# Designs tried in a protein design run: designed miniproteins, single chains, continued (4). Part 45

Each design is a single chain, and the fold is of that chain. pLDDT is the mean over its residues in the fold that is shown.

## One batch from the design tools (miniprotein)

Design m13542
Fold by ESMFold2-Fast:
Structure m13542 (fold): chain A 67 residues (1-67)
Amino acid sequence: QYSVPTSAQQALAQAADFIKAAVADDTDALKQLSSVLTPEVYNLALQALSEHQGNVEAAIQYLRQHL
């Protein structure tokens, strides 16, 4: 279960889980994560997926560089 992140590191971890869930088409995880991510972090995760589509590690690295 996911909670609202209280630090940049926690936000990064949850955003990384969101990217992994999106690539895996894990609807339950996506629904849960989208409810706890801030709009800023959620939009950053969508941007990472858009720019690095098909490469989970590159998308996560993008998040690390921008959070």
Scores: mean pLDDT 76

Design m13543
Fold by ESMFold2-Fast:
Structure m13543 (fold): chain A 80 residues (1-80)
Amino acid sequence: SLIDEILARVDEILATKSPDEAVEELRKLMEEVFEKVDDATAKRIMQAVVQHLGERADRETAARLAKAIAEVWQDYEDKK
């Protein structure tokens, strides 16, 4: 599914990028996704990614990346 493809890309970012680079790459990924899908799908993807980060990353990295996603989501909502 699209969600599974996005989660696989999140795993690749976590495996290959420093925390600073991961924040920037994840922001770009989420911005691209939110522009290409409907609101309901965007919300499901955001929730799935945040949950996945909590399961796959250490607590500090997961919190930092979740904050970055929340900021991208807020920007997306503000531009509707």
Scores: mean pLDDT 82

Design m13544
Fold by ESMFold2-Fast:
Structure m13544 (fold): chain A 69 residues (1-69)
Amino acid sequence: SDDIAQLQAFYQRAKDEAERYSQMARELREKSKLDPERNGKLAALYERRYQFAKGLADAAEAALKALQA
């Protein structure tokens, strides 16, 4: 159904966003060893964005599994 296709697209987007935010946070955490105030704050922001995007991906995955059961 269109709803399943839209949910799959949403899941993939949320998953891809989570991976990007995770990578950015990791890179900024390494840089925070040289500039803790700026890069530490940015890393924390991307860590929070990662958690939010991961939550959306997990919710979409659970919904997809429920619709396929």
Scores: mean pLDDT 85

Design m13545
Fold by ESMFold2-Fast:
Structure m13545 (fold): chain A 83 residues (1-83)
Amino acid sequence: TDKKKQDLASEIARVLAEATPPENRPRLVAVMPGLANNILDAKSPEEIVEYARDAARKAGLSDETVEEVEEKVKELAEKTFKS
């Protein structure tokens, strides 16, 4: 349902916000609407992980932080699609 994907988008937004330094916040804010729309249209957990990875990179996060975000987002996305 749309609600499950909306809840997932909110959880992913929280993960990204927690991972993003304050100085990078404007970059994160710029990519969030596109990420939310992509999550709502996503057909697989893999697509959601790719969108979150791209958003994290555009927000200027390090490769190590991007990997942590990918792991957390993968768990959240897989849980949502298995329900």
Scores: mean pLDDT 84

Design m13546
Fold by ESMFold2-Fast:
Structure m13546 (fold): chain A 96 residues (1-96)
Amino acid sequence: MLTPEQQKKFEEIKREGARKVARAFAKYHGKELSEEEIEEAAENLLETHKGLSPLEVAELLLEYARWLRSQGHDELAEELEEVAEEIRRKAEEIEK
């Protein structure tokens, strides 16, 4: 069972990950998004994945990264894999 402090840290990890994913997609498509646009994109990602644990979010990012590699988008896939690994490491540390 997670403490309220651990639950808050899980929320912060998911939010940080969502912002990084939004920035990676913007950068990959050569778009310079404002901080407000990044925040909006991150909020949409969080809403789509509400109810998922940080570990489940990391697993989805890894699955999406594998699909991106199969489509030849290796650079974007690598960035998503890095975000997924960071989420996984931070979530595992909090659960201890």
Scores: mean pLDDT 77

Design m13547
Fold by ESMFold2-Fast:
Structure m13547 (fold): chain A 88 residues (1-88)
Amino acid sequence: VDEAQKIAKKVADEALAKDPRIVDALVSVHPLPDGYLVAVSVDVRDPETGQVRQGTDFEVVKSIEDVESAARRALEEAVERALRAPPL
């Protein structure tokens, strides 16, 4: 769990550093009986309007080795969903 949480924090921190549209990012990892649930929530500022929008996504993986790639995919999808969401 601790290792998975470190991966989650790394992915969230890197996204905040690299994408100026992201104003907040939360990545959480939850152990399951046969894998991990990776859940992502992002607040994204629309560059044209300045409005903040929220997006979420999740993925389930069987191995801790897949958590980083799953977190990155879920983060990309969450950002896309935020850009399509109504303003906060």
Scores: mean pLDDT 81

Design m13548
Fold by ESMFold2-Fast:
Structure m13548 (fold): chain A 87 residues (1-87)
Amino acid sequence: EDIEKEIEKIIEEKYRGLSEEVARPLAYLQVARKLLGLDPNKLLTPEQIAALPEEVRKPFLGVLGAALGIFSLEDGEYWFKKLLEAL
């Protein structure tokens, strides 16, 4: 329920000075990795992603794509919401 507070805290502590369009997708990825047990300080491997259940893997890839600037912030918000619904 305090997911939005966690997002705002991550932006304030790690991504201060970045635009919201950049900082917010990065914060979504940080929270998504934490929720899925994927250490945000380690390199993501294709095997770790392939080991995720199908219902969470697709939304996770959407969040990752937004954090990398491949997808828009709006796409990142959509996939982050779908990830939370799948957990």
Scores: mean pLDDT 80

Design m13549
Fold by ESMFold2-Fast:
Structure m13549 (fold): chain A 88 residues (1-88)
Amino acid sequence: MEETIAAAERAARRAAETALSEDPLEAEQGIAFLRAIYAISKTNFSEEERRRVLEILLRALEEVARRSPNPRVAEEAARLAEEIRREL
């Protein structure tokens, strides 16, 4: 569990940093990575691991929604954050 959570935290952090890029293509790639982490969390984790990964992902998505200079990326991040809040 700890290695899985640590890997998810590192992946979410890197994806969020990419999503905050001033380059539109990099920003879109970053949000796509966050979406991929969310998709993986639905099928490959125990309930406890999934909950912890979702909490990490939620923080990353809320940061991107608040700080992204790209309106499309910010909107997608806000939408994904709302989906995760409903699951927690």
Scores: mean pLDDT 81

Design m13550
Fold by ESMFold2-Fast:
Structure m13550 (fold): chain A 85 residues (1-85)
Amino acid sequence: SSMRQQEIAALRQQFVKLAQQASSAINEALKAGKLEEAKKAQELYDKGVELFSQDPNNLENLRKAIELFEEAYKIAKEGVEEAKK
């Protein structure tokens, strides 16, 4: 397979993994009563999903969606950790 096909496959695996991690962290933030952090994280998550839905093979959109999921995860996890204090 071409290098581009291998890169798309790798980015798609990363997309799925980070989307699942972000979604789980958002749910944890919601359960912890961190509604503002959960909402901000959900908005970033939804933007990432939208980029993927526009063109699932677009490398730029895949990379941007991954960045959005990483930021969503960070916001949600920071909310959860603050709730434990």
Scores: mean pLDDT 87

Design m13551
Fold by ESMFold2-Fast:
Structure m13551 (fold): chain A 75 residues (1-75)
Amino acid sequence: DEVIREGLLLAGMAIAYIGMMEYLGYDQNTVNKWLQQLNEAVDALQRDPEKGLQKIRDLMKKIGSEVGDLINKKK
């Protein structure tokens, strides 16, 4: 119950990161891929809350790392 709520909050943050990447000029195919991965993680959250939450955390870490790489490349 609370795990699902926390997972949904983190999913909202992941959507914000993906939106920021789209705003920074990432192509729609990359954005769609991350949205699909997020949708799969949210679906997993409903079936296995702990596993789904971990999937969302892993996705956020990956997006954050790619954002960092983009910033370093632009500097």
Scores: mean pLDDT 76

Design m13552
Fold by ESMFold2-Fast:
Structure m13552 (fold): chain A 117 residues (1-117)
Amino acid sequence: ALVVPASEEETERIIEQLLKRGLISEEEAKRLRVFRILNPPEEVFEIFERHRDLPENQGLYTVPKEKLEVYLLALGDEPFGLAAVANGRLVAFVPLERLSPEEQALAQQLLDEALAS
């Protein structure tokens, strides 16, 4: 995957929606960095599918996979979670604490790729 910094507009839009839904704190919102995952690996979509039953992830049932823009959120140099957006709307969010050790390792790998650029 190619992982790049999200634009300021993309970042603000994602953070605002996470705050509005109560998925992050005001303190986290001030510190979060957002990266766009271009051509996400299949394992990232499998993470969203495994967490589709979360109330915030119900949009995954109504949005085709090919329309999902996938983002990695980070606090400093540590992964925070994965987000999916379609047509400017937050469709899914999976916080790091819900990821398996293997999924956390994938998130760290993606973040390391972004920070090395």
Scores: mean pLDDT 84

Design m13553
Fold by ESMFold2-Fast:
Structure m13553 (fold): chain A 104 residues (1-104)
Amino acid sequence: MEKEEEAVEIAKKFLARLAGVPESQVEDLGWREIEGLEKPARVLAVKLPDGSYLVAVLYEENGELVIRIGRGPTVEEAIKLAVDPERSLRIPVETLKQMLDFLE
């Protein structure tokens, strides 16, 4: 069983790499209730050079930790897009860890 804080660090590294910024620029917004999700999710956000936001939404789904990524003009819009099943990419944390290991 993967620890939630370990999954958060994996998500933070991935979001930083996607945005092309240091991990220190990824903001941890904590655990939030999000419309469209059954359980609270951990939200990470980073501001891009164009003024838009990349957001990673981390939550548990059927015993598996998963991440959804969204991009929008505000953090709130990026979260909405991240949890939209038709518009967001769903990545299991285990897959994300493998992708980061490949990039290292």
Scores: mean pLDDT 77

Design m13554
Fold by ESMFold2-Fast:
Order: structure tokens, then sequence, then C-alpha cells
Structure m13554 (fold): chain A 100 residues (1-100)
């Protein structure tokens, strides 16, 4: 439901702000009739430095709107410690079926 999706986005934004995370961007889109994608962009503190993080969560639902598969991709962009004029991007992917 589109209204529930917008409320969920707002609640996630609020929860992250209360956790001390300054949310830069949050968006949701339908990739196909059973697949929903959330993209969250926020700075994260790593080793006392601010790193730009992008979390992409792709969820596949069955016909009864039960989640059956989730893919989470975390992309971190930070200044290169050897050359601050450059950035280093790292990516982590976790995916699999949703346990009941």
Amino acid sequence: KEEELQKLIEEIRKALAEAGVELKEISARQLDENTLEFVIKAPIEVDGKTVDATLTVTTVYDENNNPVYVKQTLTLTAPDPADPSKTVTTERVVEGPVPV
C-alpha cells in the first residue's frame, strides 16, 4: 500500500535520527509486482571518521505480501588514508531466503 510505504519511510527516517544518524536520503521503488527496493543514504562514523553509506534493501514478496527473499547491499565511500584527494568504495552483499 502506497500510504503504508510512505509512513514506513518516515518512521525509518525518525528512528535513524533518534539513533544519531543524519539521514541524507531515503527512497523506495517497486522493481516489479513482487519486488520492492529501499535506498537509504546516511553518514556513518567509522574509526572516528564520517563515511558515506548507501544501504539498498531489495525484498521479494509472495502473493500474500509475505517477504520470501531479502538482499541487502551496503556501499561505503571513504577518503583514502594514503591520499585524501581520492575516495575508496567498498561493497558488502548479504542475501538469502527469509526464515519463517
Scores: mean pLDDT 73

Design m13555
Fold by ESMFold2-Fast:
Structure m13555 (fold): chain A 60 residues (1-60)
Amino acid sequence: MDVLERLRAEFDRLKAEHDDATVRMEVQLSMNKAREETGDAEVGALLDQFLLERVAELAA
């Protein structure tokens, strides 16, 4: 899924340039926008899973 690959690349770039709190906020905003734009409940669930995984990665 192209959107998840794009979001992963964006997350990696943000993590390199910003603190964890800023990365969490930016990722959450990008995820909320992608969820609204997709209009697909299944894709929305995958986006929610991606956010949880990225938040856990930052907390490790």
Scores: mean pLDDT 74

Design m13556
Fold by ESMFold2-Fast:
Structure m13556 (fold): chain A 72 residues (1-72)
Amino acid sequence: MVEEWKKKGYSVITIYATLQSTKKTVKTYVALKGAESVTIKVDSQEEYKAAISKHLEQLLKATEVGIEAEEI
């Protein structure tokens, strides 16, 4: 998945978000052309929403994009 996107010339941004109220951790990958690969850890719902919103703004300008999320 992430490795496949990197082989196609995409940069991948990985977000780890743990919600204290539910204790669920969500791992989100955002693949963009022109962005650098970054891993971001967030420990609150507020930070998670902010991170996703920032990536959505970049998404609108990307030539190609992929998004994947999984619970861990």
Scores: mean pLDDT 62

Design m13557
Fold by ESMFold2-Fast:
Structure m13557 (fold): chain A 85 residues (1-85)
Amino acid sequence: MSDVERADRLVAQGRALAAQGRLGEAGDLFAQAGSLYDNAGRYDEAIRALSQAIALYEQDPSMPVSRLVGTKLMLIGVEINKELA
């Protein structure tokens, strides 16, 4: 399975978890999808996935600040990769 196909599947699973109110778990799947899209050079899809993960983490009060900060740093990394592409 390609990185893009794996990322698309993670986005679908993340949407299902978010609909169940499992916000932190959904955010984790969107963050994983963002990393896979970045590896595939799909920067706009990576930015959307990581932005969605950040929004979900900000809605989950049980989420550690380190998770939110780490995901924001990943988003900055993708923006840099897009500029250098």
Scores: mean pLDDT 88

Design m13558
Fold by ESMFold2-Fast:
Structure m13558 (fold): chain A 75 residues (1-75)
Amino acid sequence: KVELARRLYIAARDGHYEEVEKLIKEGADPKAKHPKTGQPILDLKDENGKTPLEIAKDLGHEKVAEILKKYGAKE
């Protein structure tokens, strides 16, 4: 289940926008939250305290950032 969050971070970092959208659809079910914390997968932070949206913006992956915003990620 945490595997979806890990794959989402990797896809966002690498600019694979189609993979990002697919993973979000699989994890963006309103019931799909991290089982331990109850937080939405889109709001999970990596070891550097970065969300998938923040990673995409830092690396200039504009299309990934737009997809993340479309599915409810906040700036």
Scores: mean pLDDT 68

Design m13559
Fold by ESMFold2-Fast:
Structure m13559 (fold): chain A 93 residues (1-93)
Amino acid sequence: EEDQKLLRELGKALDKVRELLTKEGASDIANEIVDKAERAALQGYLDGKPKEGARKAVEIAREMVEEAQKRGLISPETAEEILKILDEVEKKI
């Protein structure tokens, strides 16, 4: 149940990430980031390492957001806001 709470908090953060990216017209990128991050978190949970999975999910999302910004697919302001959300979730792990 504690592991389920961690997954729920991560899911809420990823929902905010998707919302911010979708508002910029980057829905495809938003869905790919959320899908890959959630998959990493779920795999960690199944392997008995929920904190490791959650940390990997944050790392994947961070890398993909930074790459999207470098490619000019999202604004620097949106990227910075998303990175702050990810940092806040990482503190809970």
Scores: mean pLDDT 85

Design m13560
Fold by ESMFold2-Fast:
Structure m13560 (fold): chain A 111 residues (1-111)
Amino acid sequence: GPAIEAGEKGVKAGKEALENAKTPLQEIAGKSAYDGGERAYKGGLAAEKAGNEKGVELARKGGESAYQGGVLAKNAKTVEEAVAGALLGIGGGISGQIAAKLAGVEIEGAS
């Protein structure tokens, strides 16, 4: 469904950003987008399986956020762009973790 698709898109963009990183800041931003995308994907899977509509929407937004983070990380030429990419990735991860918790599931890597 849409949450799973957005999560997969986020994972792919974050992974591409991380693999193509040429600076430490691009690497940090790409890693954040990759991790955020994975958590959004897992949260989306849990929420869709549970039929939790709020969780599905949060995970979808999380995946989209991670995707945008990965795109920014890959194209980051400034510190501000790299930070923006990292924050979008982190936000995607948080949304995915909340989505999983709404579904009654805990995702590894969440405290």
Scores: mean pLDDT 86

Design m13561
Fold by ESMFold2-Fast:
Structure m13561 (fold): chain A 94 residues (1-94)
Amino acid sequence: SLQEKLESLLTFAEIILDWARQRKLPEEVIEKIEEIVKLLREATEAPEEEWPELLKRIQEKVQELYEMVKEIDPALAAALKEFGEFIQEIIKEA
């Protein structure tokens, strides 16, 4: 279900957050990931009709985060690219 995909996306974001904290990435990067996690939690509680706008907003923040980290942490950048592709698939189904 789309709900289960959203919940999986939230779990993935929380894993990315823990990984970024463990690697002691810059505070601005951690704060951006926390913002993405917050928006995903809001999306899991929101009606499906609100998901396209919430997911687009999350996708924009993921792209901003990707630009911040692509030369700092290539592994995190790769994970964020996969994360963004997963968001795009959910948007297409919603």
Scores: mean pLDDT 83

Design m13562
Fold by ESMFold2-Fast:
Structure m13562 (fold): chain A 65 residues (1-65)
Amino acid sequence: MTLKLVVKVNTTGLTPAQKAELIAAAKERAQGLLQKKADALKAKNPELEIEIEVEVLEDPNLSMS
């Protein structure tokens, strides 16, 4: 069973280094959320083999207001 989360980040105005850091941080956060969900599912069915997949997309229109 695969758990997939797609997260969007606004990289507008960032340097390549800042962009890489933001994407890495977004991946870590998303993996943490998916891991909690995987743990909850596995608690109900210990025989489940769960794979976690995270994809980060750039969205210049993403507002953080």
Scores: mean pLDDT 79

Design m13563
Fold by ESMFold2-Fast:
Structure m13563 (fold): chain A 92 residues (1-92)
Amino acid sequence: SAEDEEILRAILEAVLARAREAGLSEEQIRTLMDNAAAWVYAMLQDPSSRARLERLYAIAKEEIARRGTVLTPEEEAWIAEQLALVRRLAAA
């Protein structure tokens, strides 16, 4: 759904921003982001996780609003790929 895509985008964007601020390597960032995406996908499929997911989404939106996130073209492309995967899962 559009809401699920917004939740995923916000959480991934906030995680990426924090990882860069923490000075993680490109390899560490990639591993963290793949794990974060898988974790959010699992929560989106589990109704019992919805309250936790909504709290994470609220925190992510606050982080993005405060920081003014600027994504590289490569980072935006990767996020777009994750959103396309969510759309395919929702259509199945």
Scores: mean pLDDT 77

Design m13564
Fold by ESMFold2-Fast:
Structure m13564 (fold): chain A 72 residues (1-72)
Amino acid sequence: MLDELLARVRADPRDFEAIDRAAVLAYLTGDVAALEELRALLREAAKQYPEHRAELERLIGAVDAVIAELRA
């Protein structure tokens, strides 16, 4: 499931539903590595799609907060 969602984000980083679902599943499973991969994908997307940069940066911030919470 999570790998399928990450594959959707890799194929289309504008798939905000896939980003949200991947972040939620990674949080619920404590999968920090998946969250770090998601963060990296979103950072690359922000470079590739400058028209979506603000929303992608907001999502990166949310993922960073979740990673910090899981590492606490």
Scores: mean pLDDT 82

Design m13565
Fold by ESMFold2-Fast:
Structure m13565 (fold): chain A 90 residues (1-90)
Amino acid sequence: SREEAIEILVDVASEANKLGNEYRRRGDDEKASLANQMAGDALITALNLAHGKMTLEEAIKVMEEIAERAGEVDEKLSEYIRKKLEEMKK
């Protein structure tokens, strides 16, 4: 549902932000920046979906893109997002 998608996007943004903070503490500024960009994109998508400026189908496509981007930075984050996407498609 749309409400479940919004909740998942907010959770993804939170996890990506935590990951960015962890990479920053380890001195990996590039991965920290990429993780923070994913967090921002997830939050903007949640906001657009909540305000009816985006369809659920469009939000799912954005989440699939974020999962792919996450796979290049952190496999655990990518797995987390893919698991949440499967829950939404049922």
Scores: mean pLDDT 85

Design m13566
Fold by ESMFold2-Fast:
Structure m13566 (fold): chain A 89 residues (1-89)
Amino acid sequence: SMEIEKKIEEIEEEYKKKLEALRNNKHITPDSLAFYEAALFGIRLARIGALLGLSEDEVEAKIAAELEGELGQVARRAYRATLAILRKG
């Protein structure tokens, strides 16, 4: 419990720092920024979902609640790719 909570806090801190870095990057266009933010959201949900024992359906429902259309698809692809890496470790 306490160990999982600490790992989630570390994931959230990494996610926040990566979002801040992307938003402060003058070379990233607004369209590209939305794409990268969607991918980071999918990665974040894969890492946290694995720690919490969330099903793929539960995570995909969380993505659908926050992101629509193509951005939702980007987040789902990033989620599935990250989940595949986590399952091999």
Scores: mean pLDDT 86

Design m13567
Fold by ESMFold2-Fast:
Structure m13567 (fold): chain A 75 residues (1-75)
Amino acid sequence: SEQDIRSKVIMLEAEVSVIAMGLFVESRVTGDERLREIADELISEANEALKNLDVEKMEEILRRGREILRRVRQE
């Protein structure tokens, strides 16, 4: 249902927000402004996916954000 789709997109958006917060923290710790720009871009894309109730796009954004944060933290 539309309600189920909306709930799923909202939950995924919250997870993207957590990932973006992690990138903001890493940007401040490392001084790498590119990480802040990536976080801002992820938030912007997530807002558009939420507006469109696009579950597949939100899942892609979350996967991409998780991979970036994982890579940054492994270095």
Scores: mean pLDDT 89

Design m13568
Fold by ESMFold2-Fast:
Structure m13568 (fold): chain A 65 residues (1-65)
Amino acid sequence: SSALKEKIRELAKEIKENELDIEKVKELGQELVRLAGEYAGEVAARVAEHEIKEVIEKGKKLNEE
């Protein structure tokens, strides 16, 4: 579905724009992982999950005083 693909792209962009907002990245990331699984299957969901975890870890490191 092209609508599902566009929603995934939108969420990925929003996550990158808010990478320092850990709570928001977690929330959007959960939705992205779910939609990635719906669109391209389990492997895509796991890849998205790993990418989100990496964004969260990087954001936490950059936000530490």
Scores: mean pLDDT 81

Design m13569
Fold by ESMFold2-Fast:
Structure m13569 (fold): chain A 86 residues (1-86)
Amino acid sequence: SKEEKIRELEETMRKVAEILTDLLEGRISLEQALEEIEKILSSNPTLSEEEKKEILKIVEEATEDPEAAIRKLQEFVDEKMAEIKA
């Protein structure tokens, strides 16, 4: 259902945000963050392989520009939520 896809996306992106916070606070390395996020994204059946790669690229760039990365992830979530609700 649309409601189930929305809940799964929200759970996936909450987990991604937690790992990103750990990365930006210096608790984990970029390599560890990318590995954990790849595992999280791989469990989501709604995201395409291209969308998963887009999220990983945003995270990879987050240490260079944290504010831009946070904005790009929020934009991704908003667009994907709109797609599911259509």
Scores: mean pLDDT 86

Design m13570
Fold by ESMFold2-Fast:
Structure m13570 (fold): chain A 56 residues (1-56)
Amino acid sequence: SEEDIAKLREELKKLIENSKNLTEGQIRAAKVVLEDPNATKEQLEKAIKGVKESDK
């Protein structure tokens, strides 16, 4: 739903802002998804997973 997508966008935004050890590629990929008005739930979840995996 639109509400679910909005929540995922907020989570992704916070992860980008709070992550301290992201690769250049992960930052770019996450921002592309975050800035895409047509981003699907799956794309947002994939971007969130990528940020979490890179911040280790």
Scores: mean pLDDT 78

Design m13571
Fold by ESMFold2-Fast:
Structure m13571 (fold): chain A 60 residues (1-60)
Amino acid sequence: SQQAQDLHTQGGILAAQGNYDDAIQYYQQALDIDPNYQQARDTLSSVLRRQGQVDQANRV
């Protein structure tokens, strides 16, 4: 889905700026639209681990 891809891209921009909380929200929205979006799931898990939310990352 283009909308899911756009949300993932925007999340990536926010993460690059160190705005991980907003990045996580955009990745979650991408997965709400496309639950099979493996790249968004992997990216979300990675960001959650970086933020010390390992238990939440393991549930993605």
Scores: mean pLDDT 83

Design m13572
Fold by ESMFold2-Fast:
Formats: structure tokens, C-alpha cells, sequence
Structure m13572 (fold): chain A 114 residues (1-114)
């Protein structure tokens, strides 16, 4: 149900917030890293790990790198979702997660229809 999905997302976001606080990272960076760890290629995972090893890395720099990697891999749906999210300065970490999960769902649907 939608209520069960919202509750699951609330629990996931709380876990990611705890991780962000523990690691001293921006929650948006942790959201991006989580999505890439679950659905990204080895190249995307390596790029996230490289950027997160630099404490000066910004959310925008991480997003730019992921957009480039997504486009390189033909993941145009994910790239478009990242570009739209980056263009919205009001976007919360939760809304970022929701948009990325939707993009992944759309990618899975597109693969099933191709």
C-alpha cells in the first residue's frame, strides 16, 4: 500500500540520516551513494567512492559526476532525473530519494518493454 511504502521510505531515510551523521556526510550524498550501491555499475560505484574519499566534494560535484557516468552508460532516464534534481534547490533528501527510485522504476519498465 502507499502508506506502507511511505513508512518504509521514512525508515530508510532515518537510517541514511544516522549514517550521514556518523560519517560526517551531507545526507544528499548518502542518498546518491545508496542508490548507486544498489543499482549502479562498478564504474559508478568506484566514482562515488573516489569522490566521497575527498571531504571537499560537494553535492553538485557528485551529481555532475553521476550524470556524466549515467550518460556514458546509456542510463538517460537516471541522468535526466539527476539533472532535474540538481536544478531544484528546494529539493529535500527525501524528495531526491523518491525521484531516483522513480527513475530506476522507469528504467526497469523501459528494459521490460524493449
Amino acid sequence: SDAEREKALDQLMEGLRALAEREGLDLRMVVLAFVVAGTGSDAMIARVNELLADPSTTVDELMDALIEEARREGRDILAAALEEAQADPSLTPRELMERLLEAIRQEAEARGQA
Scores: mean pLDDT 86

Design m13573
Fold by ESMFold2-Fast:
Structure m13573 (fold): chain A 91 residues (1-91)
Amino acid sequence: LSEEEWREIAGTLAIMTLAVARNIAKQKGDEEAAKIIEEGLDRVSEALRAGNYEEMARILREVAQKLRELGYEDIARLVETAARHLEEVAS
């Protein structure tokens, strides 16, 4: 795979990770966590369309921090893992 193809794959996996995180938050009935993830999904999707993988990783780090502040450590760790993978392919 080319570097470009790896970046697209990592970006897609990041979006899928946020979608899974949103579903977990909704299943727990936490509308605040779900809202934070949905806002993050919108911003990450815009960054992906712009080809800005560094911005995607930054947004994911921000979302993870907000979720951790709400006590959602497990969800925050999933989002952080997606950010780490994006950072590896963005450089």
Scores: mean pLDDT 82

Design m13574
Fold by ESMFold2-Fast:
Parts: C-alpha cells; structure tokens; sequence
Structure m13574 (fold): chain A 91 residues (1-91)
C-alpha cells in the first residue's frame, strides 16, 4: 500500500514539473492522479482495446491541465507509463 502510494505521488510531482506547474493546485494534482490511475488500469488490463481507450482518457486528463501542450502531454504520458510499470512490479 505505502509503496504504491509513494510511486504515484512521485509520478504526480514529476508530471507536474513536466507540465510546467510550479505550484500545482489540489485540482491539478487530482487530474494527474486520475491519469496515473487510468494508465495503471490499462497496464493491468488483459483487454488491449480497453487498454487503448484508458490510455486515450489518460492523455485527455493530462491535456485538460492548464498550460499543457501536445509535447508536454506526450512527455507526461511516458512518465505515467514508467510509473504504471513500476507499480505493477510492486504488486
């Protein structure tokens, strides 16, 4: 439990920096956590079509953060993919 929470919060902070958020609000942090959860759910899914839809929703959540452009979203998504891989290994 605590290790998974630590991995998620570290990913949230790294993504916030990539998105250019100097002082991310609680709402912005929540959007990033939602995106992280969607990416993890996709990595745990045995349904590839469902996984692709979850990845799409995660990118949409990241894109909804103020100041996020396509390149920042792409970089943030890569961070969340690495987080999901590490979280899956920790389960």
Amino acid sequence: MSELTRLMEEAVEEVAKVLGLENPSAEERKKIRVAAGLVLEAELSEDKELAEELYKKAREELASVKGADEEKVKEAFKILKEYAKRAKEAM
Scores: mean pLDDT 84

Design m13575
Fold by ESMFold2-Fast:
Structure m13575 (fold): chain A 74 residues (1-74)
Amino acid sequence: SMLELQKDPRYQAAAKAAYERVNAAVDELRRLSPEERRARIREIARQSLLDHGVPEELVEALAERMAEGLAAML
């Protein structure tokens, strides 16, 4: 379930790393259009999930959900 995935240490580490990367790139992201910004944040989330060993089959759905949360914080 999504709740169990959110408790997974790999998912938590990926989410933290994606958050830190988005914060480090905030000035760059602010120069992009809203569409380009969402795409960039989604790619950061996707890469972070892959880097932390989340199964490839789950990455696309989890990256979209993570990117929504990250974009809302900006």
Scores: mean pLDDT 81

